# Designed miniproteins, single chains, continued (4): the designs that were tried, part 11

Each design is a single chain, and the fold is of that chain. pLDDT is the mean over its residues in the fold that is shown.

## One batch from the design tools (miniprotein)

Design m12365
Fold by ESMFold2-Fast:
Structure m12365 (fold): chain A 60 residues (1-60)
Amino acid sequence: MSPRERAILEATRRLEREKGVDVSNREIAEAAGVSVATVRRYFRSSRITGLEMREMADSI
């Protein structure tokens, strides 16, 4: 897994713990230090949802 992918997973997990599933791609991008386009690619192209991302982060 790439460092950027791991950063997105960690940021998503942290934000979801703090705000539940009410977290935006922008907030995740800012927390992970990547662009919104990069986050959108992971959510849309990789078919990773907020809930799915949380489960992936917990398993990593």
Scores: mean pLDDT 66

Design m12366
Fold by ESMFold2-Fast:
Structure m12366 (fold): chain A 82 residues (1-82)
Amino acid sequence: SAAEEQRDNELALRNVELSMEMAEATFKAAQEGDVSLEAAIKAMRSVALTMELTAKSNPEIKKYAEEAAEKARAMGKELEEQ
């Protein structure tokens, strides 16, 4: 139903937001030396893959999830260049 679809999209959006908050926190922790670069890079890759799967499963938020995946990949690349 439309109501179930809307609810699923809202949940997916919250999951994208939480995943990106976790990604940003992990990225900052790596810059501060509280987390290894290797662990942080792996976390960024994991978030990017999760966002790509979310985009495939939730067409209404596809663009938002794809942009989140790109941001996670960019953060991972920045850590790899350190």
Scores: mean pLDDT 87

Design m12367
Fold by ESMFold2-Fast:
Structure m12367 (fold): chain A 67 residues (1-67)
Amino acid sequence: VPLEEAEVVDVIETPDTVLIEFRLPDGSRRVLSPLSALILAKRLVFRDEELRERLLALEPWLAPFVR
């Protein structure tokens, strides 16, 4: 079952994709594509506003899933 939310701790830009680093409720970290992230969690929460702005600038379709 997907988590209700996962914390985004970093946004990693590559020439061909954007990756998101997450901190899970158990303290573990994962690096996933945005689509894989939405399989993991229903909502993305951010440790800071700059990370949220960067992700939405790169992947604006994520706006409904971001708080």
Scores: mean pLDDT 78

Design m12368
Fold by ESMFold2-Fast:
Structure m12368 (fold): chain A 74 residues (1-74)
Amino acid sequence: AKAHVDKAKEHIEKAKEALEKGDLDTAIKHLKEASIHIQKAKATGDKSVEPEVKENEKKAQELGAQLRQALEAA
């Protein structure tokens, strides 16, 4: 579970960096990878990582909203 939480966080950070650079394709790819790792962490049922999973879900949703706004503005 922890490994998937850590990978999700890494991909969230990379998606944020790509979005800041205007690289929307790379941001989308990393956000999709983050979502996969979030789902894998949830699938383990490990309650010890549940707060980190919820925080990663919140950050991914916020980045997804920012990506949609950037795509609509482009």
Scores: mean pLDDT 80

Design m12369
Fold by ESMFold2-Fast:
Structure m12369 (fold): chain A 56 residues (1-56)
Amino acid sequence: MSRMASVLTGQAIRLMSAGKSEAAMELLRLGDELREQGVPDDEIIRRVREMADRAL
């Protein structure tokens, strides 16, 4: 199973638990877009973590 998928799910849950449902949806969309563009998993993980930390 992809480490990236686990990070996306974990960060989305973290944002939703903090009442940031819109940010959680944006994070998941970002992850999907970057995956479709062929961005490396490590870069996707970095970007989604930064987004989640900024949103909190």
Scores: mean pLDDT 80

Design m12370
Fold by ESMFold2-Fast:
Structure m12370 (fold): chain A 60 residues (1-60)
Amino acid sequence: SMADREKARSYLEKGEKALKEGNYDEAIEYFKQALALAPDDPEIVRRALKGIKEAEEKKS
């Protein structure tokens, strides 16, 4: 739904902010929530997966 997509975008933005602040575990959880809400949205999926990868690489 449009509401789920808007909520997914909100989680995506929270994840990107957490990533920028160095809160990698929090960022990964936000990105996972975005994927759960909008798994078929190519832009949300692309950005969330990119964010998870970056957070995991920086956490290591």
Scores: mean pLDDT 87

Design m12371
Fold by ESMFold2-Fast:
Structure m12371 (fold): chain A 61 residues (1-61)
Amino acid sequence: SLLEEAERLGALAAIYAQQGDAARAEELSKRAVELAEKAGDRELADKIRQGYAQGLAAGGL
């Protein structure tokens, strides 16, 4: 489902962000947000954006 894929990509984006792979994290985060928005889940899209931002901060970015 779109929601399951968005959650998987969002989690992966946060992991890459935390590890300092900003380019891969950004690509996955954008894709995850797009899928969440297509599914009509604005709350999930916001959670993905937040997780990405927190991951970047944890990774020193």
Scores: mean pLDDT 84

Design m12372
Fold by ESMFold2-Fast:
Structure m12372 (fold): chain A 66 residues (1-66)
Amino acid sequence: GKVVVTGIKKATGATAVALLGIGDGGEAKVESGETTKVIVTGLSPEGARQVAEVGKSAGGEAEIEL
């Protein structure tokens, strides 16, 4: 699966999202701007759910694509 997290304001939150995605066997792409966007691909359904929850906890918005 794929998760896109947008609007992350803290670098530590973006790092946590990326590390969780990689830990689930996925790939993470971090795009830095006024806020940080993290795109995670190759996730299990459970991993996608966890990445989305951490992204929301970091102040971001998460979209899950199954």
Scores: mean pLDDT 79

Design m12373
Fold by ESMFold2-Fast:
Structure m12373 (fold): chain A 60 residues (1-60)
Amino acid sequence: MLIIVEYDSNTGMITILERVNGVEMVVSQREGSLEEAKRLAEELKKMGKETQFRVIEDLD
């Protein structure tokens, strides 16, 4: 199981997803900053969870 902390720079949304067997499921969403999203990802890693951080830009 992989946890993904995703930040959308255009909306300011932080989305937490779980990837299980290639499928991504949204666990939670909230507004926040890039720094807050990075910190959340680091905290999850320190808790022993497999965690990735990514940034998304608006679609063209």
Scores: mean pLDDT 78

Design m12374
Fold by ESMFold2-Fast:
Structure m12374 (fold): chain A 84 residues (1-84)
Amino acid sequence: LLEEAEAEIRARAPALLRIEDIDKLDEEEQLRAAALIAAAARAGVPVVLTSRELKRLEAEIGAEAFAESKARMAAMGITAVATD
């Protein structure tokens, strides 16, 4: 899975990886999306993902933990965007 994702990122050489509505993906699609995100981050390709669940996640884990998680992802080139 990760090896396949790394090969895909290398072959396509994208300037940006965008994953729309990650929470709407089925289980297999979510696993593939996660592998692509990891591969893109390792290759230095910026990642943007959108999710309607981000507000709910923030409520569940608390604003501080959520902000720390977002900061760690941003340091890896991953930007998570909340959608309504």
Scores: mean pLDDT 71

Design m12376
Fold by ESMFold2-Fast:
Structure m12376 (fold): chain A 72 residues (1-72)
Amino acid sequence: MTEEEIKELLLKAGELIAKARNSTDPEEQQKLLDEAEKLVEEIRANRDKLTPWQQEQLDRLEKAIEELKKKL
């Protein structure tokens, strides 16, 4: 995975989480969070290629997904 691909996946995951936070439909929220989780897992598989800042971003995204899923 390239550095550019990692940046794009981090951005996409963040956008999906933001959409999930703004959704009032639990089914839509779950689908968006599942998509975000898939992207996060792909980034995590390449954790050794991440900068320290990107690792912190990944950790924040993971925590956000867990928190939002617990509210469903």
Scores: mean pLDDT 82

Design m12377
Fold by ESMFold2-Fast:
Structure m12377 (fold): chain A 66 residues (1-66)
Amino acid sequence: NPYEKKAEQYKKKGEEARKQGDTDTAIRYYRQAAIYYGRAALETGDFEKYGKKIEEIGREIQELKE
């Protein structure tokens, strides 16, 4: 699924930005990851699988907010 692959790429970029202390860039990439997981859910109908992934990303974003 191209949307899932793109979500994983953005998640990785978010993790890299987080390690660099670039909170704004990390949140931006995590939000893109969530958007693409949402697109994967819509295309596949697998809302349970991708909903869980979106929840994981949501927790990462919440931890980075101050």
Scores: mean pLDDT 86

Design m12378
Fold by ESMFold2-Fast:
Structure m12378 (fold): chain A 78 residues (1-78)
Amino acid sequence: EEEVEEARRLGENLARAALTIMRGVYEKTGRKVSEEELLKEARDFAIAWANGLMRALGMSDEERKAVLEGIEEEIKKL
């Protein structure tokens, strides 16, 4: 259960980091984007990033589910 909670926190952290990175990219490139589109792109980026990390870390199915749930819940709060 502790490992599942840590996995959920990882998902939350990846979502926040992805949003920060995507905002920075749009600011740097001068591209205009809606907040809704930005959140969608941040979510997609966070999921792609998470899939790479989950493979590298050999996470269990329960841990992988927790990471993805953490991403979804954090994006809903933003």
Scores: mean pLDDT 84

Design m12379
Fold by ESMFold2-Fast:
Structure m12379 (fold): chain A 71 residues (1-71)
Amino acid sequence: KEEELKRRIQELQRRLTALEFRVLALEVEIDLAEEKGAPQEEIEKLRREKEEAEREARRLEEEIERLERQL
């Protein structure tokens, strides 16, 4: 049923948007941490969190594209 696919796509799009904002927020946090001379371990942790969020965002984009092709 097309309605179920559209609902799933909307759900994934909301999650993708949230991840995109999280990536931006982490990027700002990394810049601020670097500016204030935070320990390298703290900066690396933030970078790892950003990389994880970016990886998850890419997976969601791929899933959205697959579902959109089924419409």
Scores: mean pLDDT 85

Design m12380
Fold by ESMFold2-Fast:
Structure m12380 (fold): chain A 96 residues (1-96)
Amino acid sequence: MEEAEELLREAEELLRRAREESGDPLLVRAAELAIELARRALEEEDPERREELLEEARRVLELAREALEEEDERKRTILAIGAVLLGIGALLDAEL
């Protein structure tokens, strides 16, 4: 799926930015979770499950990008925690 490949590239770019620009371990973890969700979507044969994985990957990426652009350190941390929790929840749901 072209959409899954594009999300994977975006997640890999976010990981690079989190490491180089922020150094925040929560943002790094959020980017890693988005990469894993996008990778699972690429391997998923069920179109409905694939779309669900892609939507969750986009949500994790959106929160992590908001955290990167946030100037308030407390708000940035809350957004990064939210992205990590969402990513973990999505991966657990995919296994159940």
Scores: mean pLDDT 81

Design m12381
Fold by ESMFold2-Fast:
Structure m12381 (fold): chain A 63 residues (1-63)
Amino acid sequence: MELTPEDYALLVAVQGSAEDIAAFLKEHPEVSRERILALARAFFEGRISAEEVAAIGKRYRAQ
């Protein structure tokens, strides 16, 4: 409950495996594969920082 679906989508887009993406899309059908790809592109274009992704990852691992 500490992470939003958007936080999980970003974490999976940047750090997740294909199976992580598939599991996420099954639980969150409102988030499309195109959304995951758009988040990955935003990260690689520098619109989302590596620090933001690392902070989300730390919260996820702390659970």
Scores: mean pLDDT 71

Design m12382
Fold by ESMFold2-Fast:
Structure m12382 (fold): chain A 60 residues (1-60)
Amino acid sequence: MLEELMAQLTPAQQAAVEASVEVGGFNEEEKINLAKAVLTPDAAEAEALARKLKSKNFTL
C-alpha cells in the first residue's frame, strides 16, 4: 500500500515522506496519510505539507 502510493509521487515528494519516516517517528497509518495528502493536485497544500514534515523533523 505505501509503496503503491510512493510510486505516484514525484522524487521530491517521495523524499519528503521518507524524511518524515526517517526522523519523525511516524507510524504506518501516519505515513500512508501523508503520502495520500501529498498526492493531492493542490500544489499549495502539497507544499504546506512538505513544510510541516520538515518542521516536525526538526522539532527540538
Scores: mean pLDDT 62

Design m12384
Fold by ESMFold2-Fast:
Structure m12384 (fold): chain A 70 residues (1-70)
Amino acid sequence: DEKVEKDFELVREFSLKHSSEFLRRLPETPEVKELLKKLAEAYEKIVNHEDVEKALKEMEEVQKKLKEIA
């Protein structure tokens, strides 16, 4: 899905600008793809002003898991 891939890229760019050296070390595994998809979904909720606090918490949890993999 092109939209999901684009959201993926936006979240990745955001993470690269703000705290993202670890993203360079992430393997292209199904687990990492799933986590990045969840991160993109959380970001979409934030930009749409839908449950922002919950989405931010989900984003932090996903980033923590990604850092553990990196």
Scores: mean pLDDT 67

Design m12385
Fold by ESMFold2-Fast:
Structure m12385 (fold): chain A 63 residues (1-63)
Amino acid sequence: LVGKVVRMVEDVEGPAGIVLSAKKGDLAEVLKEYPDGMLLARSLKTGEVGLVGRDKVEVVGDA
């Protein structure tokens, strides 16, 4: 998923600076994949970088 654009399938909330804060439908670029199914992603809306679960996103294209 690195270099892909993903869309949030639900609202994502968590500790600031760790988890990506995003609303359902927001787009993010995947920067890194972790073996546990977590992704490091950058919000295309805010530029925020944070962790998001792979199960909470769908792939929509290339970054």
Scores: mean pLDDT 78

Design m12386
Fold by ESMFold2-Fast:
Structure m12386 (fold): chain A 65 residues (1-65)
Amino acid sequence: SMTAEQKVAEAKKIVSKYTDSLTVEWRGAILLKGTVDNISTAVKIAQELEKKFGPGQVLGDFGIK
């Protein structure tokens, strides 16, 4: 089983493929903060994270530029 620290590290690897404008934190789930360039990028990030960690394990606190 992955620890919270391992989950954050893996989530950061996924997010960094798409943008440098999001920060990843652990708050009982993966929390994304910052900005993304467009909705399509946000959807791709969310889909990869949910595929890796499961539905409901990803929280967003970010805007679109």
Scores: mean pLDDT 83

Design m12388
Fold by ESMFold2-Fast:
Structure m12388 (fold): chain A 74 residues (1-74)
Amino acid sequence: MIDEETLRKAVEALADMFVEGLLSEEDIERLARIDRSAPPVVLPGTSPVAVEIGRLFADMLAEAARRALERRKA
């Protein structure tokens, strides 16, 4: 089971890495624009668990990028 606190810590760590220069501001903006409402591209036979893990990673990257942009504005 993936708990919410572990996910938040992972997002915080990614945001810190982005702020420290792992990615350019343009790349961070690109990640922050990932549309989570868009339907995922799923191959036939993909398990629901695999789909959920993929969405989770995409959500984490997008959220980390948004947090990094907010920190850069300050």
Scores: mean pLDDT 68

Design m12389
Fold by ESMFold2-Fast:
Structure m12389 (fold): chain A 97 residues (1-97)
Amino acid sequence: SPEELVKDAEKDVEEHKDSSDNVLAVLYISLGDAYLSNGDYEKAIEAYEKASETSNLYLQARAYLNLGRAYAKMGDWEKADEAYKKAKEKLEEYKKS
């Protein structure tokens, strides 16, 4: 269930909080996805913002894409559009790297 996914994702982040930047970013994306599925949009946004702090351009793009989805579900189309544009920029930078 979405509630079980949230508990599993929260535990995974807590158990791996001292992990590498890239691993932590993947875990925060998963946590955000779990919150989004459970309807916890504000917590999903916070998790995706944490994921976006990664140095990995591909993971930044994934975080911004999912951040845009969370804002869209809240009806904040302006913030959703800004996040989608950021995702596209990061993905294009990644492809050139």
Scores: mean pLDDT 88

Design m12390
Fold by ESMFold2-Fast:
Structure m12390 (fold): chain A 67 residues (1-67)
Amino acid sequence: EFEAEVQLAFGEIYLGIGNILESKGDTEGAIEAYQKAIDWFQKAIELGYKEAEKNLKDAQERLEKLK
């Protein structure tokens, strides 16, 4: 599924950005990036790409640890 794969890719990009920002101590930037990753992974799942559920969970766990 082209659309689901694109949504997954954007989610992975934002997850990576969040990881970098978190490692730099930019907690606010990391939270924003992880939230965007979550939104993209949710869209991928809605389009039938269930493999994104693992990515979604990883992003959610990272976001929860920042508070």
Scores: mean pLDDT 82

Design m12391
Fold by ESMFold2-Fast:
Structure m12391 (fold): chain A 56 residues (1-56)
Amino acid sequence: PPDSHNPLTPEQMRELLRAGDEGQDEIDSQKSEEGKRQAAAETQERLRRLYEELRR
């Protein structure tokens, strides 16, 4: 997508990748389908909020 407003730095992008990797590990660690869905939802919300905060 176009980088038209307050672009992330390479370091901030690495933080997002790290958070995504940690979230995927959390999802993979869940033993139930419900737990995996919950962890996935939490990971998506965490990444969304982190992205918005990194832009500040």
Scores: mean pLDDT 75

Design m12392
Fold by ESMFold2-Fast:
Structure m12392 (fold): chain A 77 residues (1-77)
Amino acid sequence: MSLEELVRAILEERGPQPISEVAAAVGRAAGVPEEAWPLIAEGAAEALGAPPDALVGVEDAERLARGVALGIRRAGA
């Protein structure tokens, strides 16, 4: 499953969610340590130009997934 598919599935199941909640759900699914999930949320927030508590929906899935990927890369570095 791609990050975009995972993000879209989360948003379709739960409806609009804060960026931080989507980041936590992706971090858990991807096996990222919980202490690194804020870095995923930060990457997602940067990609969207929005704060981590901003609500996102399925229409944001592609850009959100790009930010999540950036955050995961930072968490692993």
Scores: mean pLDDT 82

Design m12393
Fold by ESMFold2-Fast:
Structure m12393 (fold): chain A 63 residues (1-63)
Amino acid sequence: MSKEELRQKAKEYIELGKKNKSDAEKAKEYYKKAIDYAKEAGDLDLVQEAVETLQENLAASGS
């Protein structure tokens, strides 16, 4: 799998997480997959974006 394909998968999983934010468990799974794909792609900016989005989801759930 190319680094470009991994980046695209990471972005797709971020979007899936956002679309499923009402299901916190499912959203977390999507964001974690996005982080894993972004790490494999070596795209640190994308890793940061996925992590921040996951943290926002956790903060909303934990309040």
Scores: mean pLDDT 78

Design m12394
Fold by ESMFold2-Fast:
Structure m12394 (fold): chain A 110 residues (1-110)
Amino acid sequence: MITLTQSPKELSAKVGETVTLNATASQNVNNQVSWWKQKPGKLPELLIENTSTRASGVSSRFSGSGSGTNFTLTISNLQKEDEATYYFSAYDASTKQWVYGEGTKLTILD
């Protein structure tokens, strides 16, 4: 079973800055990894699938990269609407289930 670790657990940044969120898997994952954005009281929204493919309607300010066990989500030109918890998910082929990280909480200052 794959364990996912997201770092940092909490991050604060200012409007207009760029941030990078990291995720590591305990074992090599195929490129079947995704990033999700969840605001309080709302359903999670898919941002990135297959490591680097933006979901429909997702701003070009969001980009995903990585391979093997190390993955990143970069958010450029931060806006107050980007304040959310971001979750990383990966497909575990051994269990045939999706696993989820515990999230990175992003707070926007200003």
Scores: mean pLDDT 88

Design m12395
Fold by ESMFold2-Fast:
Structure m12395 (fold): chain A 58 residues (1-58)
Amino acid sequence: MDKLKEMIKLLEIQAKSMLDAGVSKDLVFDSVKTTLIQFGLSEKEAEEKAKAIIEKIE
């Protein structure tokens, strides 16, 4: 996998673990979005990807 695809997969695993541990959905979403922005995505792309990750693992 390319580096971005690997990062997204790891974020899916981390987000699922956080939700299962009782961390709020809003906090998990913000954490995922911030990490994606730091990785080089635009705010819009990061928000869309973070939303997709949360929707997929719920």
Scores: mean pLDDT 80

Design m12396
Fold by ESMFold2-Fast:
Structure m12396 (fold): chain A 105 residues (1-105)
Amino acid sequence: MKEKAEKLGKEYFKLTGTLANGAQVEVEAVIIEKKDNKYIGEVLRLTLTAPGSDPLVAEGGRLEVEIENNIAKKAKVTARLVGQAPPEFPDATLELEFENLKIEK
């Protein structure tokens, strides 16, 4: 994913964290706009892995993230599910909000 962003000549961000329910989240994105502490990006891949479950994978869409002290304090992601949509997401689109994700470049 980083290599794909580099080929596009865009800044790459990887956001990672563990949610309150123990699920692990990873968001890979290219940044297209920056304004103050707010960044807008295009999602390359979102992976959400709940304990004991196969990863839920989504690609494409929008990332809006607010960064303070090298932490993504608030991240809003919209992305399209890859493969079969689970019953919880019948339109195959994920809209998720995360707090306090780590940032890797």
Scores: mean pLDDT 75

Design m12397
Fold by ESMFold2-Fast:
Structure m12397 (fold): chain A 128 residues (1-128)
Amino acid sequence: EEEIKKLRFWMYLTLGRYYLKQGKYDEAIKYFEKAIELATNDAEKGRAYVYLGLAYLKKGDYDKAIESFEKALELIPEEGRAFPYLVLGEAYLKKGDVETAQKYFEKALELARKSGNERVAKRAEELL
């Protein structure tokens, strides 16, 4: 049933976050990919793609991080895009594309201010 799928989604997402915090990026990636497969709606799938991108970013695979964040942005409503834009900018910055990074930090800051996301707004200001 749908309730079992949701439970499994959150279980795998939680396991992925646990391994991400431990620095076990390949294990984190594995569990976030399983969470994506079990997502029952776009919000869950978008959230899992954000974490997948973060795991790739921490691993140093910036191209896969960018791909994952771009997929998340397709699934997440505009009001929720501030953090995805912030981490997409960080991925471009790590690749040395400062111009593209600045554009995403500006988008993240604008959306964070509109949504009252003080944490993302502060981080975007620090990176600009």
Scores: mean pLDDT 89

Design m12398
Fold by ESMFold2-Fast:
Structure m12398 (fold): chain A 73 residues (1-73)
Amino acid sequence: MNNAAVAVYLALRFYGHEAEAPEVGEEVQRLVDEGKYDEAIELAVETARRLGLSEEQVESLRRAFEEGIDNEK
């Protein structure tokens, strides 16, 4: 799993969504591996909002994703 997908997976687990984290992480990995970074972060953010994460938690997730992308380059 790439670092961006791992970051999203760990953030969702940290916020109490361990059951959903693997599926979301796998889909983020697929999109990132295809170079679809904007689609990957949008999926992660939209899913986090649907799971009831606050805007502060969503922003933390977005930051973790961006740091993961930077570590892959």
Scores: mean pLDDT 79

Design m12399
Fold by ESMFold2-Fast:
Structure m12399 (fold): chain A 80 residues (1-80)
Amino acid sequence: MKVKVVLTDGKVVELEVPETITVEELLRKLREEAGLSDEEVEALRRLFEALGLTLDTKIYLPDGAVIKVAKALAAAEAVA
């Protein structure tokens, strides 16, 4: 399935992901395919940890799901 990633500069990147993906694999794809920095990926990892999600936790991403990086980073800052 395809997930839309809205980067901090407003650029949209489509990622091809399985229907169920681990937090670690999602963060890896965001870093390697969407071009997120190591600092942005670490902030998102901390957000997932604050939500009680470990790196091996599987999450469901429906086709057409949207990941807004700026909004997610703002949420990560709020829980840090």
Scores: mean pLDDT 77

Design m12400
Fold by ESMFold2-Fast:
Structure m12400 (fold): chain A 78 residues (1-78)
Amino acid sequence: SEERLREALELVRRYAETGNPADKERFKAFARQLSEEELLRLLREVHNLAMDSKDPEVQKRLGEIARELAELLRERRA
């Protein structure tokens, strides 16, 4: 749903801004509830955010989120 994607993206942005491990865990817990289609859409949005960012630390944290999303997608396709 659009609501779940919006919430997931807010959690992504929060972790990208803070670097706080608690924010990353909050994101991971929420992401486990997403469908494969929602995970794919979120992954595309995260890649776009990383490409548009000028902050290397934000880019690094968005890359971590992209890897977590890719892992969840692989697990659901196994």
Scores: mean pLDDT 86

Design m12401
Fold by ESMFold2-Fast:
Structure m12401 (fold): chain A 96 residues (1-96)
Amino acid sequence: SVLDLLRETAEQLLALAEGLPQDIRDEVRSELERILALLERGEISPFEALERLRELVERLGRNPAVPQEVLDEMRRLVEETERKILEALENNEEVE
């Protein structure tokens, strides 16, 4: 499901953040938990969840404590997740 894809992405983003300072890790965890809760409640769409993930990564990119390599991997992961969600939605609506 799309929710499962976003949960997997959240877990992978947390794993990428484990080497970061505690305050940054706590921000990432808190925002991911909030996004997933809103998505599970149907208060945001999967596309709104993806936008919030992009905003989180952009915000992290403004913090000099976050290595560029970690940011690049986080961006790649969010982009892959978007492609998987678009494919899953298209296949459920368009494919026999």
Scores: mean pLDDT 83

